# Designed miniproteins, single chains: the designs that were tried, part 40

Each design is a single chain, and the fold is of that chain. pLDDT is the mean over its residues in the fold that is shown.

## One batch from the design tools (miniprotein)

Design m1467
Fold by ESMFold2-Fast:
Structure m1467 (fold): chain A 80 residues (1-80)
Amino acid sequence: HMSGMEGAIAGVQVLALVSEIEVVLENKNIPQEERDRIIDEAARQLKELYERFPDHPLIKKALEYLKENYPDVYKRVEEA
């Protein structure tokens, strides 16, 4: 399966995207409209990673984390 370099890169990408979402959500200096655009783009990329690597353990854990801590963002991922 995709456990080689592609799987490793996907794992790094999903962790980076989750981190970006958290930083953006906590940064009150970013205008709301710009914040929403960044989150929507990150959500789209997370959905693409999940569809490409549905069995990837880090992607599954990242989505579980978002569902528990940021349910609105998780909904955006599913609707992307």
Scores: mean pLDDT 80

Design m1468
Fold by ESMFold2-Fast:
Structure m1468 (fold): chain A 54 residues (1-54)
Amino acid sequence: VIESIEEAKEKLSKFLNPTIVKVEEVEDGIYKLTTADGSTIYVPKELVEEVEKL
């Protein structure tokens, strides 16, 4: 699970296409974000809006 916006930026920069195409809640307060290249990251609820704005 991503712990900071900085970690999210670093992880997304390594993906072929980091455009977020799907957001789904998988556990209480934990969201799965799927990128256009088929990669996924797990983000806590409080960071979801900020990560989507990246």
Scores: mean pLDDT 77

Design m1469
Fold by ESMFold2-Fast:
Structure m1469 (fold): chain A 55 residues (1-55)
Amino acid sequence: ALYRLAPELRPTAALAGFTDPLTREQVAELAQLFEPEVPGEELLAALERAGLISR
């Protein structure tokens, strides 16, 4: 499944080398660039709950 980023995250993703839509693994990788102490699966779940990514 591919994830779409909220508009406010797209410039940040592009600067980090990612293009919307992203895979699950790419979303986790992008999130861990900013929150390396938090597991990618936990970050992915938090982003989905916040409405910052959608399937």
Scores: mean pLDDT 76

Design m1470
Fold by ESMFold2-Fast:
Structure m1470 (fold): chain A 82 residues (1-82)
Amino acid sequence: SEIERLLEEARRLVREAERALREGRYEEALELAERASELARRALEKALAAGDREAVREAVLLEAEATSIALLARLKLKEKEA
């Protein structure tokens, strides 16, 4: 399904963003996390329209994870400028 594909891609991007963050690649981590957030949001919209409560929960959690990574990456980038 399209929802399943979007969730799988978002999960993959979250894993790559976490790895980039761990390796100090903050610009890349931010880009990956922002892309993951966009895909999770699209999955959420589709899951809500379909009444798929399991997919809604998964999309919400992925969006939260992606947002957390993006915020941490932004903080690390600002620390480099200070």
Scores: mean pLDDT 89

Design m1472
Fold by ESMFold2-Fast:
Structure m1472 (fold): chain A 61 residues (1-61)
Amino acid sequence: MPSVEELLEEAERLIEEMRRRGAPLADVRTAEGLLRQAKREKASAESLRQLVELIREMLAR
């Protein structure tokens, strides 16, 4: 099971992938905002896993 640190790295990587692929600025900003909030709130591994899944869905469009 991925650690909190691994999930944070995966989220950062996916957001960079969104920027590289030219995803809509609104989607990139939403993903960045959610990750920033997760870091501030010290989100659980489960919450971070849900965030990673959401970002993957945004990237798949």
Scores: mean pLDDT 82

Design m1473
Fold by ESMFold2-Fast:
Structure m1473 (fold): chain A 58 residues (1-58)
Amino acid sequence: MELEASRALRRAMGLILRRGASPEAQEYLDKARQALENGDYQTALEYAKKAIDAVEKS
C-alpha cells in the first residue's frame, strides 16, 4: 500500500509539473501528502488518483 501510494503521488506531481496545477488538482495533491504523512496509505492513494484525474481533465 505505501509503495502504491508513493508511486501515485509521484505520478501526480510529475503530471502537475508538466501540465500545470489547477486549484482542484493541487488540493487533492495536498490531501494525498497529508494522508501519506499520517500513515493513511489508502486515503493517500485515493486522493493522488483524484489529483491525476483533475490534471488530465484540465
Scores: mean pLDDT 78

Design m1474
Fold by ESMFold2-Fast:
Structure m1474 (fold): chain A 105 residues (1-105)
Amino acid sequence: SKEEEEKKKEEEKKKKEEKKKEEEKKKEEERKKALEAYKEASKKLEELYKNIEKKSVEEIKKEADELVKKMKELAKDRAGEGIAGAMEEQAKGLIEAAEAIEKEK
């Protein structure tokens, strides 16, 4: 009877450790996906900066707004909200630069 009780305690400890490891892996995967999406969005913003004179302000606004929306949808925690906020600030800077260039023409 004592050996069966010790086996149950060891199995319960193993199940709790496995659940914690699975939850940590899921959180890491979600963070990695958000970081990859941020990198892709940053590359697209850089391409918009390079083509800033070739695109209308309206096109730049549409593409920048879509990137920000995608990042906000991926933001499930404070770290994701921080990444989305940084992207929103970059998008605002891009739009302001595009509007300034259009005024000089």
Scores: mean pLDDT 78

Design m1475
Fold by ESMFold2-Fast:
Structure m1475 (fold): chain A 62 residues (1-62)
Amino acid sequence: DAAQAALEAYRAEVRKINEELNEKAREASELQKVDFEKGLKLGREAGKEAIERRKALDDQLA
């Protein structure tokens, strides 16, 4: 029902945010082996994006 659907939607969005962050973190780690500064920047951008998306999601539940 509505409460269960909302919880499932929340979990799905959290999983999506985490999966996107993990993908980009892996990309950043590989890039750091060849171009450390570029890889570091990619990792930071991925982290910032994940934080902003998570905050927006949490605000919907507050």
Scores: mean pLDDT 81

Design m1476
Fold by ESMFold2-Fast:
Structure m1476 (fold): chain A 55 residues (1-55)
Amino acid sequence: MMSPEEVGARLRAIVDSLSLEAATIFVRWLLEENKDSPPELRAVVEEVLAEVEAR
């Protein structure tokens, strides 16, 4: 599995290529799929979601 840093970087790159609506749906889906993942990975996904929602 990728490091939390790599996950964050890739998520931000994907989010930047999507519309706000698509980015929000994608990150929320990813957070749901990763509910049982290590806390560090979940924290990165939640951080990216917060960044998208703050736009």
Scores: mean pLDDT 75

Design m1477
Fold by ESMFold2-Fast:
Structure m1477 (fold): chain A 76 residues (1-76)
Amino acid sequence: SERERRQEAARHLTAAGISLAAADYFEKQGKKEEAIKDYETALEHAQRALELAPPEDRGLVERIKTEAENRLKKLK
């Protein structure tokens, strides 16, 4: 089950990164509503990844989570 947990964490981390990149792109285009949606998606995936992630990956997940949270505070 440890292998399955790590694979699930990796999937959520990848999804969080993709959503964060998409949100940054929409924010630069002035598409506020799309950016908010993708930052919220990034935050949800980062939060799930943080619950599942091994200690060595937690720093990366926390950075993604913090960036999404900070961007949402500025846009909302």
Scores: mean pLDDT 87

Design m1478
Fold by ESMFold2-Fast:
Structure m1478 (fold): chain A 91 residues (1-91)
Amino acid sequence: GGEAIRIGQRATTIDQAVDAIRQALRSLQQGQRGGALQAIRNAVRVIQQRATTPDQHQAIDLIQQAIRRLQQGDVDGAITLIQQAIDYISR
């Protein structure tokens, strides 16, 4: 991967995808938007491939909404949605 995609590069399980999303959340809080967006997109793909529960599907929807918020420049809205998604996946 490129130099900007070092966050969450080894997400192959849902647990690893959640860790990648948590790392991306910290990067967003530090103002690093580009790398965080890519890490979140990669993590969502892993969750989509392995999702079997309603809670996991709700988390996917929340993360997709967070991606849209980030594209609009609403970082605070994206952070809130990502935190909710982590709560759903961690159940």
Scores: mean pLDDT 77

Design m1479
Fold by ESMFold2-Fast:
Order: C-alpha cells, then structure tokens, then sequence
Structure m1479 (fold): chain A 68 residues (1-68)
C-alpha cells in the first residue's frame, strides 16, 4: 500500500509505469541506494524489456531493497 503511494509520487508522466530515471531517483531519495545499484535492480526486474517498470515489478524490486 505504501509502495503504491511511492509509485504514484514518482510516476511523473502519469502513464502507470516508472521509467528508469524515475525509479533510480526514487531509490536514491527514499532508500539511499546508489545510482549504479538502482540501475542493476531496474534491469533485474524489467523482465519484459520495455525500459519501464510496471507496478508489480516495482513492488517486487522494493521488497528486495527493504529485506536488508
């Protein structure tokens, strides 16, 4: 539920997906993740190769970040 609010906050294009730039910025500002590490996570969860993260992919990525 909190992840949905973060998704909406950083979805500046309003298209229902997060771009690579939006996702990296979110991880850096909210979780203190480096740009390089955020990019690795983005690539790992961008399973359809469209250069964006769906809401489901985004939630899975954040669960990996928070498990630490």
Amino acid sequence: KKYEELFEKYDTDGDGTLSRKEFIELLQKEFGVSKEEALKIFIKYDTNGDGTLSKEEFIKALKEVEKK
Scores: mean pLDDT 76

Design m1480
Fold by ESMFold2-Fast:
Structure m1480 (fold): chain A 80 residues (1-80)
Amino acid sequence: SLEELKKLLEEVKKLAKELIEAFEKGDILKAIGLVLRLIGLRIDLERKLETEEDEEERKIAEESLKIIEEALKKYLELSK
């Protein structure tokens, strides 16, 4: 539903920020948990986009995926 996707977008934004902060502070266990959660959300959103035809729902799902991808990329840069 549109409302569920809007809530998910806000959750994704929060999780992305928390991941970077957790890693920068050396909270490794929290960072790992956040990475796994973001990967799970990425898989679910990619699956939804394969069958979703509602333009507004697709737009929100794509925005959420972009935030997840950027957060995971930044995490990989910081983990070196």
Scores: mean pLDDT 84

Design m1481
Fold by ESMFold2-Fast:
Structure m1481 (fold): chain A 120 residues (1-120)
Amino acid sequence: ADAEVDAGHAAFAAGDYEGAIAHYEKALELDPDNALAWLNLGLAYYKAGDYEKAAEYYEKAVAASTDPENRAAALHNLGLAYYKAGDYEKAIEAYREALALDPDNAAAKANLAKVEEALK
C-alpha cells in the first residue's frame, strides 16, 4: 500500500533502516509486483550493511521490473551489493547485464572497470 511505502521512505530518510525494512516488507505483502518497493527494501538492507539480503531483494526488483530502464537500475544496484559482499564474478555479471540494457550508464561502466581491475 502507498501508506506503507511512504512510511518506509520517511524511516529511511531518518536513518531508521530497520523501520524502513518493516514498512517495505508490509507494502510487498499487499503488492508483491511493486518493483520500486523491492528496490527500496534492497537499498535499506544495503545501507544497514546486509549485502547478501540487499542482493536477494535487488534480484526480486529485477524480476518485478517491467521496463528496461528500471531493470538496468536494479541490476546496477545488484552489482554493487555483490561487490560489497566480495562476490566479484557475480558483480561483473550484474554490471554487464545492466550495461546491455543501458549502455550509456557511466556509473555502471566505472564500477565494472573497478571490479575487473580488482581481479587482476
Scores: mean pLDDT 86

Design m1482
Fold by ESMFold2-Fast:
Structure m1482 (fold): chain A 56 residues (1-56)
Amino acid sequence: GLRDELLEEMRKQGASEEEIAEAEELLRRASDEKIAEALELLQSKGVEAALELLRS
């Protein structure tokens, strides 16, 4: 699903274990629309941009 795709892309981009753990917590409460936007940001602007969106 979208959550697994986002976490896999983060790992592929070299995200730390701490960043992955933060993303997993944020994803538990995020809507599918927000996760899709975060995945697009991750692919275009990288890990930090995706995390900033998920924190919002």
Scores: mean pLDDT 84

Design m1483
Fold by ESMFold2-Fast:
Structure m1483 (fold): chain A 79 residues (1-79)
Amino acid sequence: MDKEVEEIKKKIDELIEKAREEVRKAKTLEEAGQILEETAKRIGELIDTVEDEEARRELLAYATAKLQALAEELLKELE
């Protein structure tokens, strides 16, 4: 169980890093928004594979915090 949670957290981190790189290459807010939405969907699909409800809740909180931080970074770059 612990290994599965840590493996999924690592995959979430990899998806967030990829999204951050792609967002920096985006020329419009619409493109950046699409990248964030696609990344959120992929993360959600990964979390949905976890059967343990407590682990799923932990992963949802982790992913939400990471996605929010990425969105805040994007908003600051637009100021």
Scores: mean pLDDT 79

Design m1484
Fold by ESMFold2-Fast:
Structure m1484 (fold): chain A 86 residues (1-86)
Amino acid sequence: SMIEELRKKGEEELKELEEALKKGDIEKAREEAKEVVEIVKKLLELGDIKSALELANRASQLLYEAGEYELAREFTREFREILEEY
């Protein structure tokens, strides 16, 4: 299903985000985080609120654990704004 494909893509983007952060590639990390935002939005549109919330929380955690606090604040805010509309 579309939802299962989006869940799989979300897992793949989280791995790419984690790898970019471990390498200190902030530009790549920002692009991967943007991809996660898009997947979260699509999951919410399809009614998979639980998967959207889990994906958003995991992405935010990866950013904070990497010590990229400014990037973490930016994307955590974006995720909250999106999730509050659903």
Scores: mean pLDDT 88

Design m1485
Fold by ESMFold2-Fast:
Structure m1485 (fold): chain A 59 residues (1-59)
Amino acid sequence: GEETRKRLLRLIGEILRIIGEIFDLELELKKEPSEEIKKEIEKLKEELKKLMEELRNLK
């Protein structure tokens, strides 16, 4: 249905945004090693994992 399509597109958009944030943070981590940046990357990876699971359950 229309609602399922909108939900799917929103999830894909969120997944892509988080992937981009992880990429940017990994680049910053290479310039300046930081435990705070490492923890933020780990948090985003866990969030990405949850979104990927939600996307899989919509299938």
Scores: mean pLDDT 82

Design m1486
Fold by ESMFold2-Fast:
Structure m1486 (fold): chain A 65 residues (1-65)
Amino acid sequence: SISVEEALKLVEEGAKRVSEKVAQEAIEAARRAIEENRHLPEEERARVGLGAATEAASKGLEEEL
């Protein structure tokens, strides 16, 4: 099962491959989604965080193109 710490590490590693702005937006989106879903089990929170990071990164990259 994925932990919240593991999910955040995956987001931070992915962030190294994009612009600093997109990286920051992705990390912030992940942390916000995890915090907003504090009531969910850790694995669910981790997955929600990864999804939020992916959505934020996609939007950021689209705006830079």
Scores: mean pLDDT 79

Design m1487
Fold by ESMFold2-Fast:
Structure m1487 (fold): chain A 67 residues (1-67)
Amino acid sequence: AMPHLLQGVALYNQGRYEEAIEHFDKAIAEDPNLATAYYYKGVAYKALGRDEEAKEYFEKALELQPK
């Protein structure tokens, strides 16, 4: 999970938002409860102007955070 998460963040920092999302999807596939991957997926969708999808992933990230 962490290698895909880190690659996604690196791609996001390069402005490669769709490729970043692909790596965040791989991180989620390995750990469906990885709140951080949902959060960064939301950030990438917001960068693409897809605010409704971004909102859904931010909500999912908050739901998955430990109390």
Scores: mean pLDDT 82

Design m1488
Fold by ESMFold2-Fast:
Structure m1488 (fold): chain A 86 residues (1-86)
Amino acid sequence: MSKEEFQLLVLFVQDFLGVEKTGRLTAEDVKGTPYEYLFEEADEDKDGYLDEEELLKFLELLEKELDMPKGYLEKLFEEYKAKHPL
């Protein structure tokens, strides 16, 4: 994934979760939400941030938790990219 595409993915996730679209998703942003524990599971190095691999894992955990079809959030992100060209 390109750096620009990764930044857009972060904004997509922030918009989906209803948190402020700062361009950086942190543990503090999800604190007190139903997603806090999913973030903690995806944050393998425990630095309070998600890299590309960890963010993709977080999306998989969200799909499972919200009973979404596998790859559903990936499809929504493709639609989001179409509306927000890089």
Scores: mean pLDDT 78

Design m1489
Fold by ESMFold2-Fast:
Structure m1489 (fold): chain A 67 residues (1-67)
Amino acid sequence: SEKVEEAKRVAEHAVRTLVERGASKEETLAAVEAAVRQLGKDLGLSEEETEELIEYARKLVEKRYEE
């Protein structure tokens, strides 16, 4: 879905920005999850698409803080 791909780019940008600001892993997870849920609502994504985006965002955060 084009909407899902757009939301993935937003999640990537949010993770990068929070990490660059020195946010904790917990702060970054909470902020990105909230942002993705709001974006999903704004774009009219299904529950399934929103859950997939949240999992994608969680993986991005995990990768950034484990590397």
Scores: mean pLDDT 81

Design m1490
Fold by ESMFold2-Fast:
Structure m1490 (fold): chain A 100 residues (1-100)
Amino acid sequence: APPPAVQVPESWSAAQVVALAKAELVSLVDWLSTQAEIPEEVLELVEEMKKETDAARLRELLERIRELVEKSLPPEVAAQFNEQAERLLDVLDAAERKAA
């Protein structure tokens, strides 16, 4: 099963929220690899996300991963990934709002 949705405390800094989103994405991709064969491009995007510190750029990378998963993986697996990815996008949106 995919990892559960994460709640972001109001007291957290944008940097803490970004670090949480990165950790949760790595866990989500690890889960995804147990369900289906992951395209190399997705793994490359995950490595790019590990190096990124900007919430807006992390959102762009996550959206690209979602597109590749939706095109390459079985619909049931892609749907579960996308449900969790939407929650991660909400976390990144919170980080961007804290940085503004």
Scores: mean pLDDT 76

Design m1491
Fold by ESMFold2-Fast:
Structure m1491 (fold): chain A 74 residues (1-74)
Amino acid sequence: SLDQQAIDLVYQAGEKLYGPQAGQAFQDTLQSLLDAGDYDSASQLLKDFSDEAEKAGYTDLSKQLKKVSDQLSS
């Protein structure tokens, strides 16, 4: 599902940028936003990770995060 893709990508980004504990924490945050139906905040979280992933050189991950972010926001 789109929600599961978002969860997986946020874990990967959080893990690569900040380590596995941070990846899990951000994944839990995203799950809470999705469960609440707060797709705007969920989309913004993925967009923020896309920007950081791009800056860190994770170009493919950044592109996937941006694509899913755009799909979550409408």
Scores: mean pLDDT 87

Design m1492
Fold by ESMFold2-Fast:
Structure m1492 (fold): chain A 72 residues (1-72)
Amino acid sequence: SSAIEEALRHAEKAGVLAVLEGKEELLALIQKASEALRNGDVETAKAYLEKALELAEGRIKEYLEKALEALE
């Protein structure tokens, strides 16, 4: 779906930033969310995105918020 594609795009951008900033735990949560999105498991993806948001700040937080918005 277009919603999953949009969410995945935002999650991928957050993941790239997590790599660049050395945020290993945050990256792992983003990767789990992205895998759930690729499998069409929207509820699991939302749970991991919400967990990632607990750790995220700045631009990473903005991209993760956009990913969740796309899944509304």
Scores: mean pLDDT 89

Design m1493
Fold by ESMFold2-Fast:
Structure m1493 (fold): chain A 67 residues (1-67)
Amino acid sequence: EEERRKRLEELRKRIDEAVTKAYQAGLSKDDIIRGVRAYARAAGLTDEEIDELVKYAQKKIDELEKQ
């Protein structure tokens, strides 16, 4: 459990970087979220873990939009 939680934290950091770059590149919020979901599925995450990463990415985009 602890190892899996640590892995999810590392994935959140990678999502932070990827989301920031995609937002700066002019991708829409919907496109970014779609990409995050596809990436998480490809990484073999469960539906619950995918939803957590998507929620995290949505929060990050909201912070970037606040500027």
Scores: mean pLDDT 78

Design m1494
Fold by ESMFold2-Fast:
Order: sequence, then C-alpha cells, then structure tokens
Structure m1494 (fold): chain A 63 residues (1-63)
Amino acid sequence: SLEKEITIALARMYVGIAKILESKGDLEEAAELYEKAAELLKDVDPELAKEYLEKAKELREKA
C-alpha cells in the first residue's frame, strides 16, 4: 500500500541520517534515529525494526 511505501521511505531517511551521525561519532543521536526508524517499521517489517533497535542499543552502549 502507499502508506507502507511512505513509512519505509521515512524509516530509510532516519537510518541514512543515523549512519552519517554514527560516522561522526554522534552515537547517542544516531541511536535515537535508529529507534525512530524501528518505531515506524514495527508493524510493516518487525524483523528489520528489531535489528534497528539492537543497533540503537549497541550505539548507546558505545556512547
């Protein structure tokens, strides 16, 4: 559905910004964006949402 496409596109934008922040060492801010992407994907792609939550947890532990 169009709603799914929009949700996935928004999640991809959050992850893209998160990767830039991660590369700059802004790990806490990157983790927050991975968490936002996971929230968007929880009903659309729960497996990917879980991966992003684990990534956010790892980044917070390194921050």
Scores: mean pLDDT 87

Design m1495
Fold by ESMFold2-Fast:
Structure m1495 (fold): chain A 68 residues (1-68)
Amino acid sequence: MEKEEELFIKAVEAMGDAVKIAETGHLYLLQGRVEIAEKLIKMALESGDKEAQEIAKKALELLEQIKK
């Protein structure tokens, strides 16, 4: 993983905005950046935020299609 991506993940975790985490994970998945997207989707699912979890679930369905 690029150093910039690691720093971004840490910054997003510190921010605690689960919806932004989920949205960013979905965006990276659409860009083909599967590794970082999967980490962000997992964080959103573990956040306890219902809106973030719904976005993350949709992204997870897309991730499953890509991995098939």
Scores: mean pLDDT 74

Design m1496
Fold by ESMFold2-Fast:
Structure m1496 (fold): chain A 106 residues (1-106)
Amino acid sequence: MEEEELEKLYKELGRIGFIEQFRLLADNMDIEVLLKEGKITPEQAEELKKEAERQYRRDVAERVKKILGVSLDEETIENMSIYEILVEAARKAGYDEIAERLEKER
């Protein structure tokens, strides 16, 4: 039964979202430390946070392209969170059940 393959795919996509979100959280904490130590300005901190978020969104988009065979356009990537990219990619690949489960995890 194909349900075992769908469960494995769901676990793989969920793991990607979790790891990349955790990395983003860690980068944001490092930026906050630099701000607290007076090494960067508040404006520089906001720019670094935006760049980190953008980089992790692109990494997720590349990973789902390899796993699901679907490409998201740059506008979609730039306007979505990490989990929203996973949900959109899963839906475009025809895995609506996986997309609904991922949507509950965000």
Scores: mean pLDDT 82

Design m1497
Fold by ESMFold2-Fast:
Structure m1497 (fold): chain A 95 residues (1-95)
Amino acid sequence: ALELAREGGELAIRGSMIALKTAEGEGLNKAIGGAISGIGAVFAAELGNGRDAGLSARSGGSSAREAGELSGNEEARRLGEEAIRLGEEGERLGS
């Protein structure tokens, strides 16, 4: 659970940082939000809170996916989708 949520957070950060290179306006705000939530997921996982880590990874992944869509960055979109999947799994196993 914790490992999946941590990985999800890391992917949300990576996707957000990739989108950040080309993102403007709403896409930029989504990329920043995705990075912040991804960092939150990693910290929650380090503290042993699998549920909060999973929720933060899902939130960060959703923002990274949207940032990728808005910036036309397919890699960022895919990383965000994977972060959502890992966050959902981490949340389920952490409950």
Scores: mean pLDDT 84

Design m1498
Fold by ESMFold2-Fast:
Structure m1498 (fold): chain A 64 residues (1-64)
Amino acid sequence: MLSPEEVAELERYIDELVEKYNLTPEEEKILRRAADLMIARGQSLEDVRATIETLVLGIQQERE
């Protein structure tokens, strides 16, 4: 289970990705839901971040 500090870091990371890539509210929900599910499954901060980055890249590729 992630520490409160790691959860805060992850939330900041998602906020930065939303701003940087101009994600829609629906796209932001997809990222947050994926993060919540991975955290609930006991995945590491590194694994959660890698999966979120992959999802953002997929969203960007669909928009190009």
Scores: mean pLDDT 80

Design m1499
Fold by ESMFold2-Fast:
Structure m1499 (fold): chain A 57 residues (1-57)
Amino acid sequence: MARLPAQTATDALQRNLDAGAITPEDVERAARTLVAAGKVSEEDAREAVRRVLERAG
């Protein structure tokens, strides 16, 4: 399946966290927004959030 929305979401969230522009709560909110927009599935969004938060903290 190669490139997936989950990969893109993870990259975007990690980039924003690294910049210090967002908090862990913002990461979860951003993931929910992507799901609502139909860009990412719920499963992919939850996995991306989990991986980003595990790596960041």
Scores: mean pLDDT 67

Design m1500
Fold by ESMFold2-Fast:
Parts: structure tokens; sequence; C-alpha cells
Structure m1500 (fold): chain A 63 residues (1-63)
């Protein structure tokens, strides 16, 4: 069940990012990471963390 919630939070993070709501997107990426860890999937948590950092960097470079 935790994995499904992590996936839902990851989806919300991407939706907020597309809307330009970077702070909200970051918060949902953090929630997704925590739920992947709770699901016993540290590799997925790491992927989500890396994805969030890459999107933040891209936003800062492109404005």
Amino acid sequence: MHEKRAEEYEKKALEYFKQGKIAEAGAYFTKAEMYYLLAGKPEKAEEVTKKGKELEKEYLEKK
C-alpha cells in the first residue's frame, strides 16, 4: 500500500511542477521518497530524489 501512495505523490509532484508550483512539487517528491522507503524500495526512493533534483536544476537554469 505504501508504494501506491508513493506513486500518487510522485504523480502530484509532476502535475504541480508542470503548473510552475515548484515548492509544492518538491514537497510531493519528498513525500513520494518517504513512502517508497516505507514500502522497502530504497532504489525507487533514490530515483524519485534524483528526479526531483534534476527538475529543480532544470527549472533554475531555464527559469
Scores: mean pLDDT 78

Design m1501
Fold by ESMFold2-Fast:
Parts: C-alpha cells; sequence; structure tokens
Structure m1501 (fold): chain A 83 residues (1-83)
C-alpha cells in the first residue's frame, strides 16, 4: 500500500526532525550556537514544516514527506556546522 508506506516515512521523518530539533536546542543552550543562528535555522525549518502540514491536509503525502526530509536535512547541516 503506497499510502501506508508514505505515512510511515512521514512519521519516521517527523521523529528524526524532533530529535534533530532537540539537539539544535541543546547546542544553543551549550553556547555552540548563537541566538541569531538558532532563530534563523528554526525559522527556515518552520517554513518547511508548515508546507508539509498543508500538503498532508490536502492528502499529498509525497509532498509532505519531501518537505519533512528537507527540514531534517537543514537541521542536520546546522548541527554539523556548529560542531
Amino acid sequence: DLIERVEEAVREAAEEGDRALAELRALHEAGELSEEEFRAVYERVGELLRRAAEAAERGDLEAAREHIREAARLLREAIEAAR
């Protein structure tokens, strides 16, 4: 079932995104990221997550998955750059 596989992928990507966001917050609290850097990444990720939510509401689970994966990728890049 394509829909079920896409729903699982979206859920997995969202869980990874939550973990990455928690890591980003921890880096900010440790002083590894400035407040400006943290806010810039958070704002860009928020935009992608809003697009994913809109796509999911329309039943476009493939677009929702892609936006969530892009958000997770940006979070990982920001975390790696801070290290």
Scores: mean pLDDT 73

Design m1502
Fold by ESMFold2-Fast:
Structure m1502 (fold): chain A 57 residues (1-57)
Amino acid sequence: TNLGIRLASHDLGISEATARRLIELLETDREKAAELAREHGMTLKQLEDLYRLSKES
């Protein structure tokens, strides 16, 4: 999980802290997650990919 988040954040051009915040929001407040992703120039597909990676070991 940690390695996946680190690699994804590097590929997306965001900080690990931002990636972790997006993952938290996807589980608690999906609307806010989409808003934060847009602020960082992410597509919905990239947000979905980040979430998927967060669930992989």
Scores: mean pLDDT 77

Design m1503
Fold by ESMFold2-Fast:
Structure m1503 (fold): chain A 75 residues (1-75)
Amino acid sequence: MLTEDGKAFAKTATEAEVRVLIRMLFDPDPNVRLAAAELLGVLGDERAIEPLQRVAKEDSDPEVRKAAEEALKNI
């Protein structure tokens, strides 16, 4: 089932991996922050909502802000 494919991907991510991605949202490299925002959006983890909201409002890079906003739409 198509819905199980997405759930299986999310299920393979450990709590530790989600925590690492949340920390990557605050990396000094905007490319790292962009990747973290995109991956958190794909995972759909509710714990990422508050960090992504901060990044979407406060990040200096417009591409990172856009990625955080798109990630929030997927959660």
Scores: mean pLDDT 74

